Designed miniproteins, single chains. Designs and how they scored, part 1

No score or structure here was measured in a lab: all are predicted.

Each design is a single chain, and the fold is of that chain. pLDDT is the mean over its residues in the fold that is shown.

## One batch from the design tools (miniprotein)

Design m1
Fold by ESMFold2-Fast:
Structure m1 (fold): chain A 55 residues (1-55)
Amino acid sequence: RREALAAARELAAELARQGASGREIFATLKERFGDQLTDDELNLAGAGGVAEAQA
């Protein structure tokens, strides 16, 4: 679960660097990790990934 959160955040950062919208990032994370993570955790990972892409 912790590893899934880290992987989801890394994927979100990669998608954000490619110019994906928050909606697109969330949809991709839900498809890849939706069976392992809650919607709240997916939103957290998405926000963290966007922050990493901006840093």
Scores: mean pLDDT 77

Design m2
Fold by ESMFold2-Fast:
Structure m2 (fold): chain A 65 residues (1-65)
Amino acid sequence: SDEELAEKIKEYLLKNVPNVAEVRVEGSILTIKLKDGTEVKVDVSGLSLEEALELVERKVVAAVL
C-alpha cells in the first residue's frame, strides 16, 4: 500500500540521510523536516518504491544545495 511505501521511505531517510531531523507520514504524504528547519513535502501515491525514493532524494538534495 502507499502507506507502507511511505513508512519504508521514512525509515530509510532517518537511517541514511544525516540532515533529516524529522519525518511525518500522513497517508501517502511525507513531510520531511531538515536540521536547518527546511520542510519538504512529497506525495508518493501511485509511485513504485524506486520512483518514490528517487523523488524524495532529489527534493532533499535540492533543499541542501
Scores: mean pLDDT 79

Design m3
Fold by ESMFold2-Fast:
Structure m3 (fold): chain A 98 residues (1-98)
Amino acid sequence: SPAEELRQKLIQRAQDLLNTAESTREPLLEQLRRSMERHGLSEAEMAEMLKEGLVASLSPELARIIENAAPTVEEVLEALQEVHRIQAQRLLERARQA
Protein backbone atom coordinates (compact mmCIF):
# COMPACT_ATOMS: atom_id res chain seq x y z
CA SER A 1 0.00 0.00 0.00
CA PRO A 2 1.12 3.65 -0.37
CA ALA A 3 1.09 3.98 3.43
CA GLU A 4 3.35 0.92 3.80
CA GLU A 5 5.74 2.29 1.13
CA LEU A 6 5.92 5.64 2.96
CA ARG A 7 6.50 3.85 6.29
CA GLN A 8 9.34 1.78 4.80
CA LYS A 9 10.99 4.87 3.25
CA LEU A 10 10.86 6.75 6.58
CA ILE A 11 12.35 3.76 8.44
CA GLN A 12 15.12 3.43 5.82
CA ARG A 13 15.95 7.15 6.03
CA ALA A 14 16.13 6.95 9.85
CA GLN A 15 18.43 3.90 9.63
CA ASP A 16 20.65 5.67 7.06
CA LEU A 17 21.03 8.70 9.38
CA LEU A 18 21.98 6.46 12.34
CA ASN A 19 24.40 4.34 10.27
CA THR A 20 26.06 7.46 8.78
CA ALA A 21 26.54 8.96 12.26
CA GLU A 22 28.20 5.74 13.50
CA SER A 23 30.29 4.75 10.44
CA THR A 24 31.70 8.18 9.45
CA ARG A 25 33.01 9.32 12.87
CA GLU A 26 36.62 8.08 12.53
CA PRO A 27 37.12 9.00 8.83
CA LEU A 28 35.66 12.45 9.55
CA LEU A 29 37.93 12.93 12.60
CA GLU A 30 40.98 12.05 10.47
CA GLN A 31 39.88 14.44 7.68
CA LEU A 32 39.39 17.25 10.23
CA ARG A 33 42.82 16.60 11.83
CA ARG A 34 44.47 16.80 8.39
CA SER A 35 42.60 20.04 7.61
CA MET A 36 43.76 21.54 10.94
CA GLU A 37 47.38 20.62 10.13
CA ARG A 38 47.16 22.03 6.57
CA HIS A 39 45.66 25.37 7.65
CA GLY A 40 47.31 25.77 11.06
CA LEU A 41 43.92 25.84 12.82
CA SER A 42 43.47 25.29 16.55
CA GLU A 43 40.93 22.82 17.97
CA ALA A 44 38.67 25.75 18.96
CA GLU A 45 38.91 27.39 15.51
CA MET A 46 38.01 24.12 13.75
CA ALA A 47 35.12 23.52 16.19
CA GLU A 48 33.71 27.03 15.55
CA MET A 49 33.96 26.54 11.75
CA LEU A 50 32.13 23.20 12.05
CA LYS A 51 29.40 24.77 14.23
CA GLU A 52 28.90 27.62 11.73
CA GLY A 53 28.56 25.20 8.80
CA LEU A 54 26.24 22.81 10.63
CA VAL A 55 23.84 25.40 12.16
CA ALA A 56 23.19 26.93 8.70
CA SER A 57 21.41 23.71 7.58
CA LEU A 58 19.44 22.95 10.79
CA SER A 59 16.20 24.11 12.42
CA PRO A 60 16.71 26.58 15.33
CA GLU A 61 16.05 23.89 17.97
CA LEU A 62 18.58 21.45 16.45
CA ALA A 63 21.09 24.26 15.76
CA ARG A 64 21.03 25.04 19.51
CA ILE A 65 22.36 21.53 20.27
CA ILE A 66 25.37 22.24 18.02
CA GLU A 67 25.85 25.79 19.40
CA ASN A 68 25.83 24.52 23.01
CA ALA A 69 28.60 21.97 22.34
CA ALA A 70 32.02 22.62 23.89
CA PRO A 71 34.52 24.15 21.39
CA THR A 72 36.29 20.88 20.50
CA VAL A 73 35.92 18.76 17.35
CA GLU A 74 34.91 15.66 19.37
CA GLU A 75 32.18 17.55 21.30
CA VAL A 76 30.78 19.11 18.09
CA LEU A 77 30.69 15.67 16.41
CA GLU A 78 28.97 14.22 19.52
CA ALA A 79 26.37 17.02 19.25
CA LEU A 80 25.92 16.18 15.54
CA GLN A 81 25.30 12.51 16.45
CA GLU A 82 22.61 13.68 18.92
CA VAL A 83 21.01 15.77 16.13
CA HIS A 84 20.99 12.69 13.85
CA ARG A 85 19.43 10.58 16.64
CA ILE A 86 16.64 13.18 17.08
CA GLN A 87 16.06 13.36 13.31
CA ALA A 88 15.91 9.54 13.11
CA GLN A 89 13.42 9.40 16.02
CA ARG A 90 11.20 11.95 14.26
CA LEU A 91 11.26 9.91 11.04
CA LEU A 92 10.35 6.74 12.98
CA GLU A 93 7.47 8.61 14.69
CA ARG A 94 6.20 9.73 11.26
CA ALA A 95 6.43 6.09 10.09
CA ARG A 96 4.22 5.01 13.03
CA GLN A 97 1.62 7.58 11.97
CA ALA A 98 1.69 6.45 8.32
Scores: mean pLDDT 76

Design m4
Fold by ESMFold2-Fast:
Structure m4 (fold): chain A 107 residues (1-107)
Amino acid sequence: HMKKLSEEVKKALRDALAATLRRILADPEGRQRLVEHLNKLAEKLKEKGYDEAASYFREAAQAVEAGDPQRAADNIVKALEIVYKKDPELAAEVRGELARGLQEALS
């Protein structure tokens, strides 16, 4: 089933991600780990035919490398919305991998 994320949910996700990303981006090792995780997610999505969502994860990785937490959060949410509309189960898997990558980068 195709679902749309509400604008309120997307804003909450972007804000929460941006706050977490600001903490990760303060540490060069955390930044590098997150870039690697985002690029891995992009590759996985491209292999499954989600080229547009993959491009957004690549843009998020570039934003992390540039030290831009808001741009990174915006691109992550766009990627997740695309996957969620087409394949909610895959979106849940991608969200799980992202959460793990964020937790690892914070460690």
Scores: mean pLDDT 83

Design m5
Fold by ESMFold2-Fast:
Parts: sequence; structure tokens; C-alpha cells
Structure m5 (fold): chain A 58 residues (1-58)
Amino acid sequence: GDIDSAINEIKKIVKEEDDKDLIENKCKELFKKYNIKNDDDIDKCSTAAISALEEKES
């Protein structure tokens, strides 16, 4: 899949969903949907999710 599309979907999920368990589940499903398997792409997606989550936690 397209990594940029995956990152945008992750940011949207975190922005629209307040339940952390649902965010994690949707992000895991998104990794499979966009076929994210390499460490670099996983790291980019994880960083985007963490940054968005920290925005809500702090």
C-alpha cells in the first residue's frame, strides 16, 4: 500500500477516535490493509500515531 495514505488514515483515526483500544485496533488493521511490512514504514506510522496520541494525552 501507499505509506502516505496509511499515515493520513492513522492521523484521522487518532483525531476522530478517543478510545485508545479502538485506535490501536484500527491502526493494526490499517497496517494489514496497506501491507506495511518494512521497519521504516512501520516506524513512520508508529511515530505519526504516537505524536497524535501525545497531543491528546498531554
Scores: mean pLDDT 74

Design m6
Fold by ESMFold2-Fast:
Structure m6 (fold): chain A 97 residues (1-97)
Amino acid sequence: SNEETIEAGRRALENGSETLRLLREAGKLTPKAELGLGSAEMTAAMAIWLGKKGAADEKVLEYARRAEEGTRRALEHARRGDYEAAQRALQEAGGIA
């Protein structure tokens, strides 16, 4: 649904933002992880925009959920201090791993 797509996209952006903060504070942000995050944020923003227009189909929801899941995994790893796994999860969230 449009509402589910907007919510998934918003959660992806929130997870990504917090993961970025943790990686920066630890001095563990790599360019490839930053690229992955940027790609995931672009996907999330587009999904939110389409959802707000009432134009989010099942495929857009799948992309939003993939971004949410990948950024959620990245955040969980970063909170554990597993920065290498967090970086890989950001790359996967952005579709570049």
Scores: mean pLDDT 89

Design m7
Fold by ESMFold2-Fast:
Structure m7 (fold): chain A 111 residues (1-111)
Amino acid sequence: SKEELIQKIIETEKKVIELANQGREAIENGDIKKAIDLLDRIVELEDEAAQLYEKAGLQGLAADERRHSDGYRWMKENLLNNPNDIVTREKALGFLDLAIQDEKEHIEYLK
């Protein structure tokens, strides 16, 4: 049961990393519409991961996932409002890099 929950979390985190890397590439290529669509999907997966962490009794990691989800929503809003702004895109890329690294650390911790 707990082992099955942990495996589900790891699979969800891996999907987040995959989509976040695709979002990063979309932003770099100026495909902001694709980036926004990917961010919406990432938020759904982050919220799912937070719920799975709570079920596993890992409240600190659940809080980290909610923080990421809020960050992705904030990033989406800024990209929608300022899609051609270089500073907005650079901040989005920086957030994605940090979030990807944090998810990789979560996976390592769970193994």
Scores: mean pLDDT 88

Design m8
Fold by ESMFold2-Fast:
Structure m8 (fold): chain A 63 residues (1-63)
Amino acid sequence: MEEIERIKKATPEEQAELLYEYAKKHNLTDREIAELLGITPDEVREMFKRAVELRRRRQAAAA
């Protein structure tokens, strides 16, 4: 699916948003998303967590 390829190539912040939207539209779990992306569920969670953290840091230090 083209959405999955886009998510993999997106920035960390954009990945979090795209992943959430995709999961919501298709009612997918972390495991199902991991299978589609070819990674582990733990990696999906880490990717999401990292995106949120980077977004928060960038917003706080906004330059």
Scores: mean pLDDT 69

Design m9
Fold by ESMFold2-Fast:
Structure m9 (fold): chain A 80 residues (1-80)
Amino acid sequence: SAREERLRGVSQANLIYNELRRTGDQKAFDERAVAALAAMGPEGRAAFRDTLRTNMILSEHMSQEEVDAYLAALEARAAG
């Protein structure tokens, strides 16, 4: 269901972002995020994006514009 896809998106975003915070491995984070996005439907991808956006704004001291540009690049890589 769309609800289950959204919950999976939130869960995967939190898991992958927590690994980034623990390891500092940006390349591994990018690769895991792209793989997760590629495996998700639209509802999962939206929840994943929104969860990462919130975490990155709060924790990385990035502007919303910088975060949105970064996430758009990950989604583009996942799409093709």
Scores: mean pLDDT 85

Design m10
Fold by ESMFold2-Fast:
Structure m10 (fold): chain A 78 residues (1-78)
Amino acid sequence: AEEARKRAQGLLEKAETHMKKASKKDKENVKKAAEDAIRAVTDYLRNPSPENLARAQKAVDAFIEAIKKAKKEEEAKK
């Protein structure tokens, strides 16, 4: 459905915004979490179910948390 694509695009955009602000080293450290988030969102796009949506949201949140942890020292310094 169109809504599923729009929600998935929003989740990917949210993740990409944080990824764009991450350094190359931070990106490498969170690469696995990023791949997991992309996969979960892709699964939701193919099968838009409440369970797949919850998994996609959880994976994207975990990815964002991983980026925040990687930047913890920089955020504390600023």
Scores: mean pLDDT 71

Design m11
Fold by ESMFold2-Fast:
Structure m11 (fold): chain A 120 residues (1-120)
Amino acid sequence: SHMEKLQEELEKLRADSIAEGEKTVEEARKKYPDLVSKYLAEIDAELEAMRTAAGDPEAYAAEVQRLNDVVSQAEKDLLEIGKKEGEEDLKFYQKAADGIRTLVDSRVAELEAELAAARA
């Protein structure tokens, strides 16, 4: 059906965005390995904290806020690096910041789907 084709196209666009995000974040990690690896580890830790807090709505909301704080700080640090390195580098670090957000949003959506299935 037309709706099934639209769903497949949206799923493909999402997969392509995730793949581009993974590539750009990996390129940023090669340039700033300690900083990027630190933020990826903090994101992994906060996603596991959210999973652990899943039975407590207040605790879960607090971990979601901590994850958002980590991502916002990573975005800020990458953009500050870009501003210092020049205009073309700024575009690269803006894309890397967008990539981190895209990857986090995807992993949160997967976690929320797992938690919803466990409650059914």
Scores: mean pLDDT 85

Design m12
Fold by ESMFold2-Fast:
Structure m12 (fold): chain A 109 residues (1-109)
Amino acid sequence: SIVDEIIEKLEKLTRELAEWARSRGLPKVAELIEKTGKSLIELFKENEDFSDEDLEKMYKIAVRGLEEIRRLVDELLARGVSPEKIFVIVGMHLIALVADVMVEIRKAK
């Protein structure tokens, strides 16, 4: 099913992103990414009966947000921002990402 494909892709994307964050010396950021990935996967499982179009819209929001997180972390590291500040900033963006997916869920009902 499309939901199974989305879940597989999100599991891979969040795993790769978390491993990347660990390789950059950001293990707490990696944990946030993993927790966010699990939350996103649960949202897709709970809404598996949605149309393929709505599921694809939710997926695009999730992927875009995770790609923006990688870009943000790269930029903050390049500017010499402390790991503690990166953790807070990334955490805020991940909360916003989950909220954006929840808003799309509400629109689809």
Scores: mean pLDDT 88

Design m13
Fold by ESMFold2-Fast:
Structure m13 (fold): chain A 66 residues (1-66)
Amino acid sequence: SRLDELSRRWAEKGPDTDDLLAMARELGASPEELAAIKAMPVSEQMDRIVALLEARVREELERAKG
């Protein structure tokens, strides 16, 4: 729910560094990973967050079925 709301807000208004960091934190990013994301260009930040979100969703769907 919270991640879905952040994703919709981000898609509508565009990426914000604070929102990207908040989403990465919700997806379980380490402090080291958060620092790395903060230092990246926005395009790279988006790719990283999308990869984390896709992995998380896949795991949750598989868990819900089994």
Scores: mean pLDDT 71

Design m14
Fold by ESMFold2-Fast:
Structure m14 (fold): chain A 77 residues (1-77)
Amino acid sequence: SPVEARKQRVEQFLADALALVDQLVAQGRLELARQVVQGTIDYLERQIARETDPGLRALLQRALDELRARLAEIEAA
C-alpha cells in the first residue's frame, strides 16, 4: 500500500540519518552532527504536521523522540 511504502521510506530515512550522525560523531565533527540532527528534527516536525495516517504519525513521533534524545547526547559530549 502507499502508506506501507511511506513507512518503509521513513524507517530507511531515519536509519540513514542516524548512521550519518554516528559517523560525524566518530570523526569528532560534533557541530556538524548537531546541525544534521536539528535539520532532521525540523524536517520530521513538518512531516508530522501534514500526516493524516495515525500509524505513520506514531512512527514519525517515535523517530522525532529518538532524534531529540540523540541531540541531547551530542550536546552533553
Scores: mean pLDDT 86

Design m15
Fold by ESMFold2-Fast:
Structure m15 (fold): chain A 60 residues (1-60)
Amino acid sequence: SSSFAEEIEKARKESQERLDQKLAQLEADVAANPDDESIRKEYERLQQAIAELEALEALG
């Protein structure tokens, strides 16, 4: 939970372009290493952080 909180705060401060780049890199990494749970978890964490940001923008 604390790692997710830190990632959400980081995403709020970083530009959308950086998030798009990281998401694209992680998506490629997941495709290249489909059995790597660590890469998959990181991709899921970033997607969740983006979804939370979008939800907050919709509410605020």
Scores: mean pLDDT 75

Design m16
Fold by ESMFold2-Fast:
Structure m16 (fold): chain A 73 residues (1-73)
Amino acid sequence: GMSKEELKRVVIELAKEMGYSESTIKRIERMDEGELQDELSRLVRRYRKERQLTPEELDELNLRIIKWVNKAE
């Protein structure tokens, strides 16, 4: 599974793509691992709905998330 720091980076990158404010991003930086997991699930669901993602496009988003995690090494 992702580390807390990897999870935090993914949530912040997705929040930035969705146009979240800097103040909201700072709140995300203060979240615990459980809060980050809940926020990631919420953001993916919102991103899918707002961008009208197909299942295939959602799979591509998941692959981008994996690449963001791997680039941190």
Scores: mean pLDDT 74

Design m17
Fold by ESMFold2-Fast:
Structure m17 (fold): chain A 90 residues (1-90)
Amino acid sequence: MEEVRELGRRAGELVTEGIYTASKTKDKQALIDLLNELHRLAREFERLTGVRIEMASVSEYQAQSYDALLRTLMAQGVRVARAFREALER
């Protein structure tokens, strides 16, 4: 449970602070790096809880525009946050 709580805190921090930083520079690669890190956190959550979080394919990120990647990051961030909240509340 403590490990799941710490991962949830990290995921929230990554999404909020990461979006702020990437938006300031409008750096497409920064958004891709954030999406890859969020994907790793989702896989760790799945390993700890047995609950799968559905994520978009990483290979598609390079083909997306900055605005499309930002929307994808926000949508995936919401899904990850919801899964962590439900696991912690049970």
Scores: mean pLDDT 74

Design m18
Fold by ESMFold2-Fast:
Structure m18 (fold): chain A 89 residues (1-89)
Amino acid sequence: SVAEGAKRAYEAGKEGKPATLDPQGAIVAAWGSALAGDKEGARQGREVAMANRPGEVKLSEEGGKAAYDIGTGGREALKQGRVAAAPPA
């Protein structure tokens, strides 16, 4: 699910390691990375999403946090180019 992918992206970014994401999780990771200025994470997430199969995406900590915020509570915020300021406690 998008929420599961967002959580994996957040945890992987925090730990500085790649996350294995499904295409839906990869879309959220690509958007989160783009919003955080992580061009490489955004590129990798887009490639996994376009391939339409699971793949590894390496995210920055900021990109993972942004993906988590938009994936768990911000579908509307993502559409408007906005991101929640912080992940839920």
Scores: mean pLDDT 71

Design m19
Fold by ESMFold2-Fast:
Structure m19 (fold): chain A 74 residues (1-74)
Amino acid sequence: SALEEELQRQKERAERAAERLIEEAKTMSPEEQALLLGIFRHELRLEVSKMPEEAKEEFERFMEELYRRVEEEI
């Protein structure tokens, strides 16, 4: 469905953003990394809020898992 295709595109976009953030964070101090993670978490929550209700729960679970992975990689 169009909704499933859009959800997949948004997941892929978020994955790429996370990969870029992890690479950038490697050059930062622990204090800067903590600030960046806080900003990233806020951005993920905003993106979840923009999703249609039918996809919101699945996308929220995906984003929470993505955040944990980013936090573990840093």
Scores: mean pLDDT 84

Design m20
Fold by ESMFold2-Fast:
Structure m20 (fold): chain A 61 residues (1-61)
Amino acid sequence: SSEEEKLRKQKEIVAEQVAKLKLEAYFARNPDLVLSPEEIEAMLEKRKQEVLEMIDKILKG
């Protein structure tokens, strides 16, 4: 249904936003870290996947 599609997109948006906030908080705590754009992207993708799994667990049990 269109509601299922909206829910799927909403989960993706929430996961991306939470992952970005977690990463920003990590950098705020570690201001002397020098990371490449590739390393930053890898960390963001890893966090996004972790958050998506958590959301699915919360919603589906």
Scores: mean pLDDT 83

Design m21
Fold by ESMFold2-Fast:
Structure m21 (fold): chain A 94 residues (1-94)
Amino acid sequence: MEEVKKLIDEAIKVVEELKKRASPETQRELDTIINELKKAKELADQGKVKEALKTMIRALNSALAIARYEKNDDFVKRLTELIEKARELLKKIE
């Protein structure tokens, strides 16, 4: 599904932007999250759309917790919107 892959690519970009503004310790945690989002993209490429969306939602919830801890209100909003879009797509296929 092209829509799912585009959403994952957008999520990766947002988390990479958050990483640039994060502390060095937090950057390591965000690298792990970026790798999980890349795995979600690989799952989508394999046609495992439901697994890809679930993986993306879990990774983004971890990024959201970090954005809240760092008090980055802009990233809290952007990550919440991405999670909501992913949940809506998951709801359509379940």
Scores: mean pLDDT 86

Design m22
Fold by ESMFold2-Fast:
Structure m22 (fold): chain A 65 residues (1-65)
Amino acid sequence: DFMSDEAKKAAQEARKEALEEAKDYKSGATLGGPASTTVEQAAEMGKRAAEALREEMKRREEEEK
């Protein structure tokens, strides 16, 4: 179903965006990142965290279907 698949991707993209934005307000509290994180390092960590979150959500959706 295109609609369901696109909705899932939109949610994952929104989460990725939220994680990127959240890094600007907090460092290491939730993601366990280093205290001395540069903007580039923070972005890389956010991308990896977002990717792991997207993969986890996709896996759970597939498993629970």
Scores: mean pLDDT 61

Design m23
Fold by ESMFold2-Fast:
Structure m23 (fold): chain A 94 residues (1-94)
Amino acid sequence: MLHRRTRIEDPEQGYQLDLETVTEDDGTTSTRIESISTDPANPEHTVRQNIELRRTADGRVRRRIETEVLDKDGTLLSHTEQETEYDVAVVPTP
């Protein structure tokens, strides 16, 4: 098992990024990307995005994107989830 984590912060811009990757003994790789930024249209709002990517040893990929918008008090205003699954071993030939 291999675990790797990278964190980037810019407090003056209100930006944070956290990247975590775990590789399991069976070759399955799990990657989590968490970012925090401000909404340019509403600077009082904080946008938090979480991307989870899981790739199995047989080439199957599952990607989940979660987006949250918080107000200045940390109250959740919106929450959106998107999940996509695809097989990287099957390249659609034109």
Scores: mean pLDDT 73

Design m24
Fold by ESMFold2-Fast:
Structure m24 (fold): chain A 90 residues (1-90)
Amino acid sequence: MSEEELKEFAKAMKEALDSLGITGTVRKQIVEPLEKGDILKASTAFSLFLAVEPEKAQELGDLLEKLIPKYPKVAKTLRDLALSARAFAE
């Protein structure tokens, strides 16, 4: 992922998490590694969150998909994550 794509991805993730009221430690565990380019650490924290909060996973997936037109540079990444989040809901 390019530096520009990484910045847009971090911005999209912050907007989605903030829209769901996901704050504090959970938000930091996902956003801070992502802003540093540690995609694996961010992905691990994201997957753990989805496993613990499956009801919010569906809403997060829907929000990520809704953000695709706003963040077209990372559209594929947002779509893949939305699909993954919805899979955790059930």
Scores: mean pLDDT 79

Design m25
Fold by ESMFold2-Fast:
Structure m25 (fold): chain A 76 residues (1-76)
Amino acid sequence: AVTYSTLATTYAKLGRLDLAVESAEKALAIFEKNGLSPDDETLAALESVIILLSTNGRDDLAEDLASRLNALAPKP
């Protein structure tokens, strides 16, 4: 099944940054609402979106998503 994190990466590669952000926010919101830590695949996908946003001059969105993602990474 296609996940929101996968959709976000796809949209970012297509230059559809607004749709990429929307999909990434939906993925993050699911983990935030349920108090769950993202799996390695989801982390890698969201990190790729953050890099693509920064590369396209959207550092504001990249920083916001990075902050939210870091808040979901529990210390072992």
Scores: mean pLDDT 76

Design m26
Fold by ESMFold2-Fast:
Structure m26 (fold): chain A 87 residues (1-87)
Amino acid sequence: SSDVTSQKAADEAQRKIEYLEEKKREGKMTEEELNLLQQLADTHRLIQSPHTRGLGLARFEQINDEVEEKLKQEEKSQREKMAMEHG
């Protein structure tokens, strides 16, 4: 249902916002990541409103792949660093 899809998108956006906000507090964010954080926050707000939910879902679909790719690349980089350090 639309409600289930909206809730899943909102929950995923919130998790990604929390992760990026933590990086922002650590001063480790690029300008591109700061822009993605802003877009995710705006998108999350759109999904929470019934009147803008469709727009929010469309924007989330567009930006989510970019955010996931960034997070995946960073996790891979951290894993490779640990693997090289420990053998």
Scores: mean pLDDT 76

Design m27
Fold by ESMFold2-Fast:
Structure m27 (fold): chain A 88 residues (1-88)
Amino acid sequence: SALEEFIKKNKLSEKEVEVLKLVLEMLANIEKFKAEHPDASDEELLKKFEEELKKLAEKLGLSYETVKEILKNSPTSLEFVRKLAEKI
């Protein structure tokens, strides 16, 4: 599967794989939103996914502000997963 290939290609740790599984649907939805709205601002993206990000923060035992800051500073799904894994 594409997921298994991504894990192997990027040599993800067990912790990073657990984070990836929790964020996979949200990341797919974010990519779809960006493709449909290429000129959307970071603020519009954050507003669209605020509820999903808050739920993710709760599941990871992190604050919403921490998860939001990591998303803003993560241009790729891989960086987002790795940075989240470092915080938990």
Scores: mean pLDDT 82

Design m28
Fold by ESMFold2-Fast:
Structure m28 (fold): chain A 68 residues (1-68)
Amino acid sequence: SIQEQARELTEQIGKLTGLDGEGAQDVGAGGAAGDVEAAVRTAISKGAPESKAPEIRELAEQIGRLAA
């Protein structure tokens, strides 16, 4: 289901960034809102490494496509 795919992508963000469940959910919510750059900024502000920004952007874009 779309909900299961969105959950899997949010879990991948958490694993990639080392953020807690709440932090990963905030990034996923930014992606779902269609603001991929805001999602990336949120992840970095919460302690995600800037070197992971391209991968975070890709996952946020995928979540946005599922939410559209």
Scores: mean pLDDT 78

Design m29
Fold by ESMFold2-Fast:
Structure m29 (fold): chain A 90 residues (1-90)
Amino acid sequence: GAALQAVLDAVAAAVAPAYEAAEDTPAERYRLVTLALETLVALMDEVRVAVPDSDAEGRAAAREVAARHPDRVTLLTDREEIARVLAELR
C-alpha cells in the first residue's frame, strides 16, 4: 500500500547515501543495518526483523535495536516464528 511504500522510500533515502559511501566491512554492515532499523522504528509502531544466519553483523545490529526498543521491535530467529508471521500477512 501507499503507506508502506512511503516508509520504504524514507528508509531508502536515509540509508542510500551511507551505503554508497561505505566500505564492505563488518563494521559498516552493522552500522547500515542499525540505521535502517532505527529509521523503521521512527516510522512504524511495530517492526519484525528476520536476519539470515550467515549475517552475523546484521544479526548483532538487529539484536541491539530490538533490545533498545523491546516493545516495538521483535527479532525473528526461528523458522517456525518466521512462518507464523508470514501467515498473519495472508
Scores: mean pLDDT 70

Design m30
Fold by ESMFold2-Fast:
Structure m30 (fold): chain A 75 residues (1-75)
Amino acid sequence: MIDEAEKKILSLVPESAQPYVQEAFEHLKRGDGKAAWEKFQEALKIAKENGASEEKLEEAKELFVEALQELDARR
């Protein structure tokens, strides 16, 4: 599920934001939800500055929050 969420989010953001999304998911896979969320916030900011639609950014945010909740549900 986390890998599927990463692929979906990468398709919703411009190429300039993709490295930040990938870093956020690396932190998430390591169990560091705080670092993951901080990197994802940077990705959203860059995506918005590079012309991503608000609707796609909200969809990406919802998918990422769901992935964070899956991590947190363990503990």
Scores: mean pLDDT 81

Design m31
Fold by ESMFold2-Fast:
Structure m31 (fold): chain A 88 residues (1-88)
Amino acid sequence: DTRSEIADLWRKMQKALKEGNEEEALKYAREIAELFFTPVNNALSVKDEAELEAGIERSAEAIVQRLKEMLEKGYVINEKGLIEKEKP
């Protein structure tokens, strides 16, 4: 289940960010981005592969940045992969 895989990756990325491992968080964000781009692979020409890779990297960077902003606002990703307010 793609939704379940995305939820698990979001939780792993959150754990990495809380541990100060931004490189590991970016790695999980790339996996999330790849899941978003996978359905279009069969529709791309060989020359579009570099554009696909660039899109994955841009999406991964945006994903990490968005989660950092949510964590700064006191939100967390719960066990279901949903954003909720962190309780003290």
Scores: mean pLDDT 72

Design m32
Fold by ESMFold2-Fast:
Structure m32 (fold): chain A 74 residues (1-74)
Amino acid sequence: SMEDLRAEVDKLIDELSKLDPRLTREQLRAFVEKRIAELVKRYQDEQGLTPEEAERRALEEVVSLLKKRIEDLK
């Protein structure tokens, strides 16, 4: 569900913030939310997705990117 994806993003933000103490959770959340907004706009404008499909795709992509970043820091 969309709520599950949002919860996963929140969890990954917390994990990444703990691995790099130079980044506050607030700063990391701001960057992530900006990235989600950019991806949602891109998927709607370039692929003609509905707002709901675009948000789901954006959240899935951000989850993947955050997981990769966490693994790169381990």
Scores: mean pLDDT 84

Design m33
Fold by ESMFold2-Fast:
Structure m33 (fold): chain A 89 residues (1-89)
Amino acid sequence: MNKEKAEKLFEEAQEVLNRMLAGEISYVEGRRRVRVLGLAGIALDHNLSEEQIYEIAFGLEYAMTLSKEVAEKRAEELTKEAMEIIKKL
């Protein structure tokens, strides 16, 4: 991963945590945003495809929800947001 891209992801994660601690965003929304940033970071570090990012997101969401339908919906949303972050870096 490029150090500059890693630093930008770290700054975004710190901003999310600060806003969550300040009560400006919910704990649920803060955790969701951190998961998106984590997926983007892993994808950049390991040069993952969109399909591989989706597989990781699906596995994690399925383990948390035990619902394939909910996990599929969340994985699609998280993957889309992670790809947009990667594109802007």
Scores: mean pLDDT 81

Design m34
Fold by ESMFold2-Fast:
Structure m34 (fold): chain A 63 residues (1-63)
Amino acid sequence: DLEKAAKAVGDAVAAGDGEKAREAGERLGQLTGLSADKAGALAAVYYGQGYDGREIAERVASL
């Protein structure tokens, strides 16, 4: 589940879909016991700053 959620962030970023990146970040947050809202918001911010999907998933998972 965690690997699939991290992959979903990477897939959304590769597709250029910031909304999907946020949703995938929220899911990753839920699976790791983090604030889903904060995890999703941070995924969207990192996407907007040009981070790749792997970096975004790692940064969100480390919250």
Scores: mean pLDDT 74

Design m35
Fold by ESMFold2-Fast:
Structure m35 (fold): chain A 79 residues (1-79)
Amino acid sequence: SAEAAYRERMARVEELLKEAMKAVKEKDYKTALEKLDEALALLDELIADPSLPEELRERARLEREGLLRLKEKVEELAK
């Protein structure tokens, strides 16, 4: 189902976020940014999916906003 696909993609976003945060702790900002970009791409797919309930698309939008703020902080640390 679309809802099952949502849960699988959100679980992958959580895994990517954990990997990104580990990379930040190790000062591997290149890997952290790559993992965050992959997570953002998955969230964009969820937001663009018209088969998903609006509530789930809204959750993906909120998560995306959080990841964008995190990405900006990591980009600042990398410079």
Scores: mean pLDDT 88

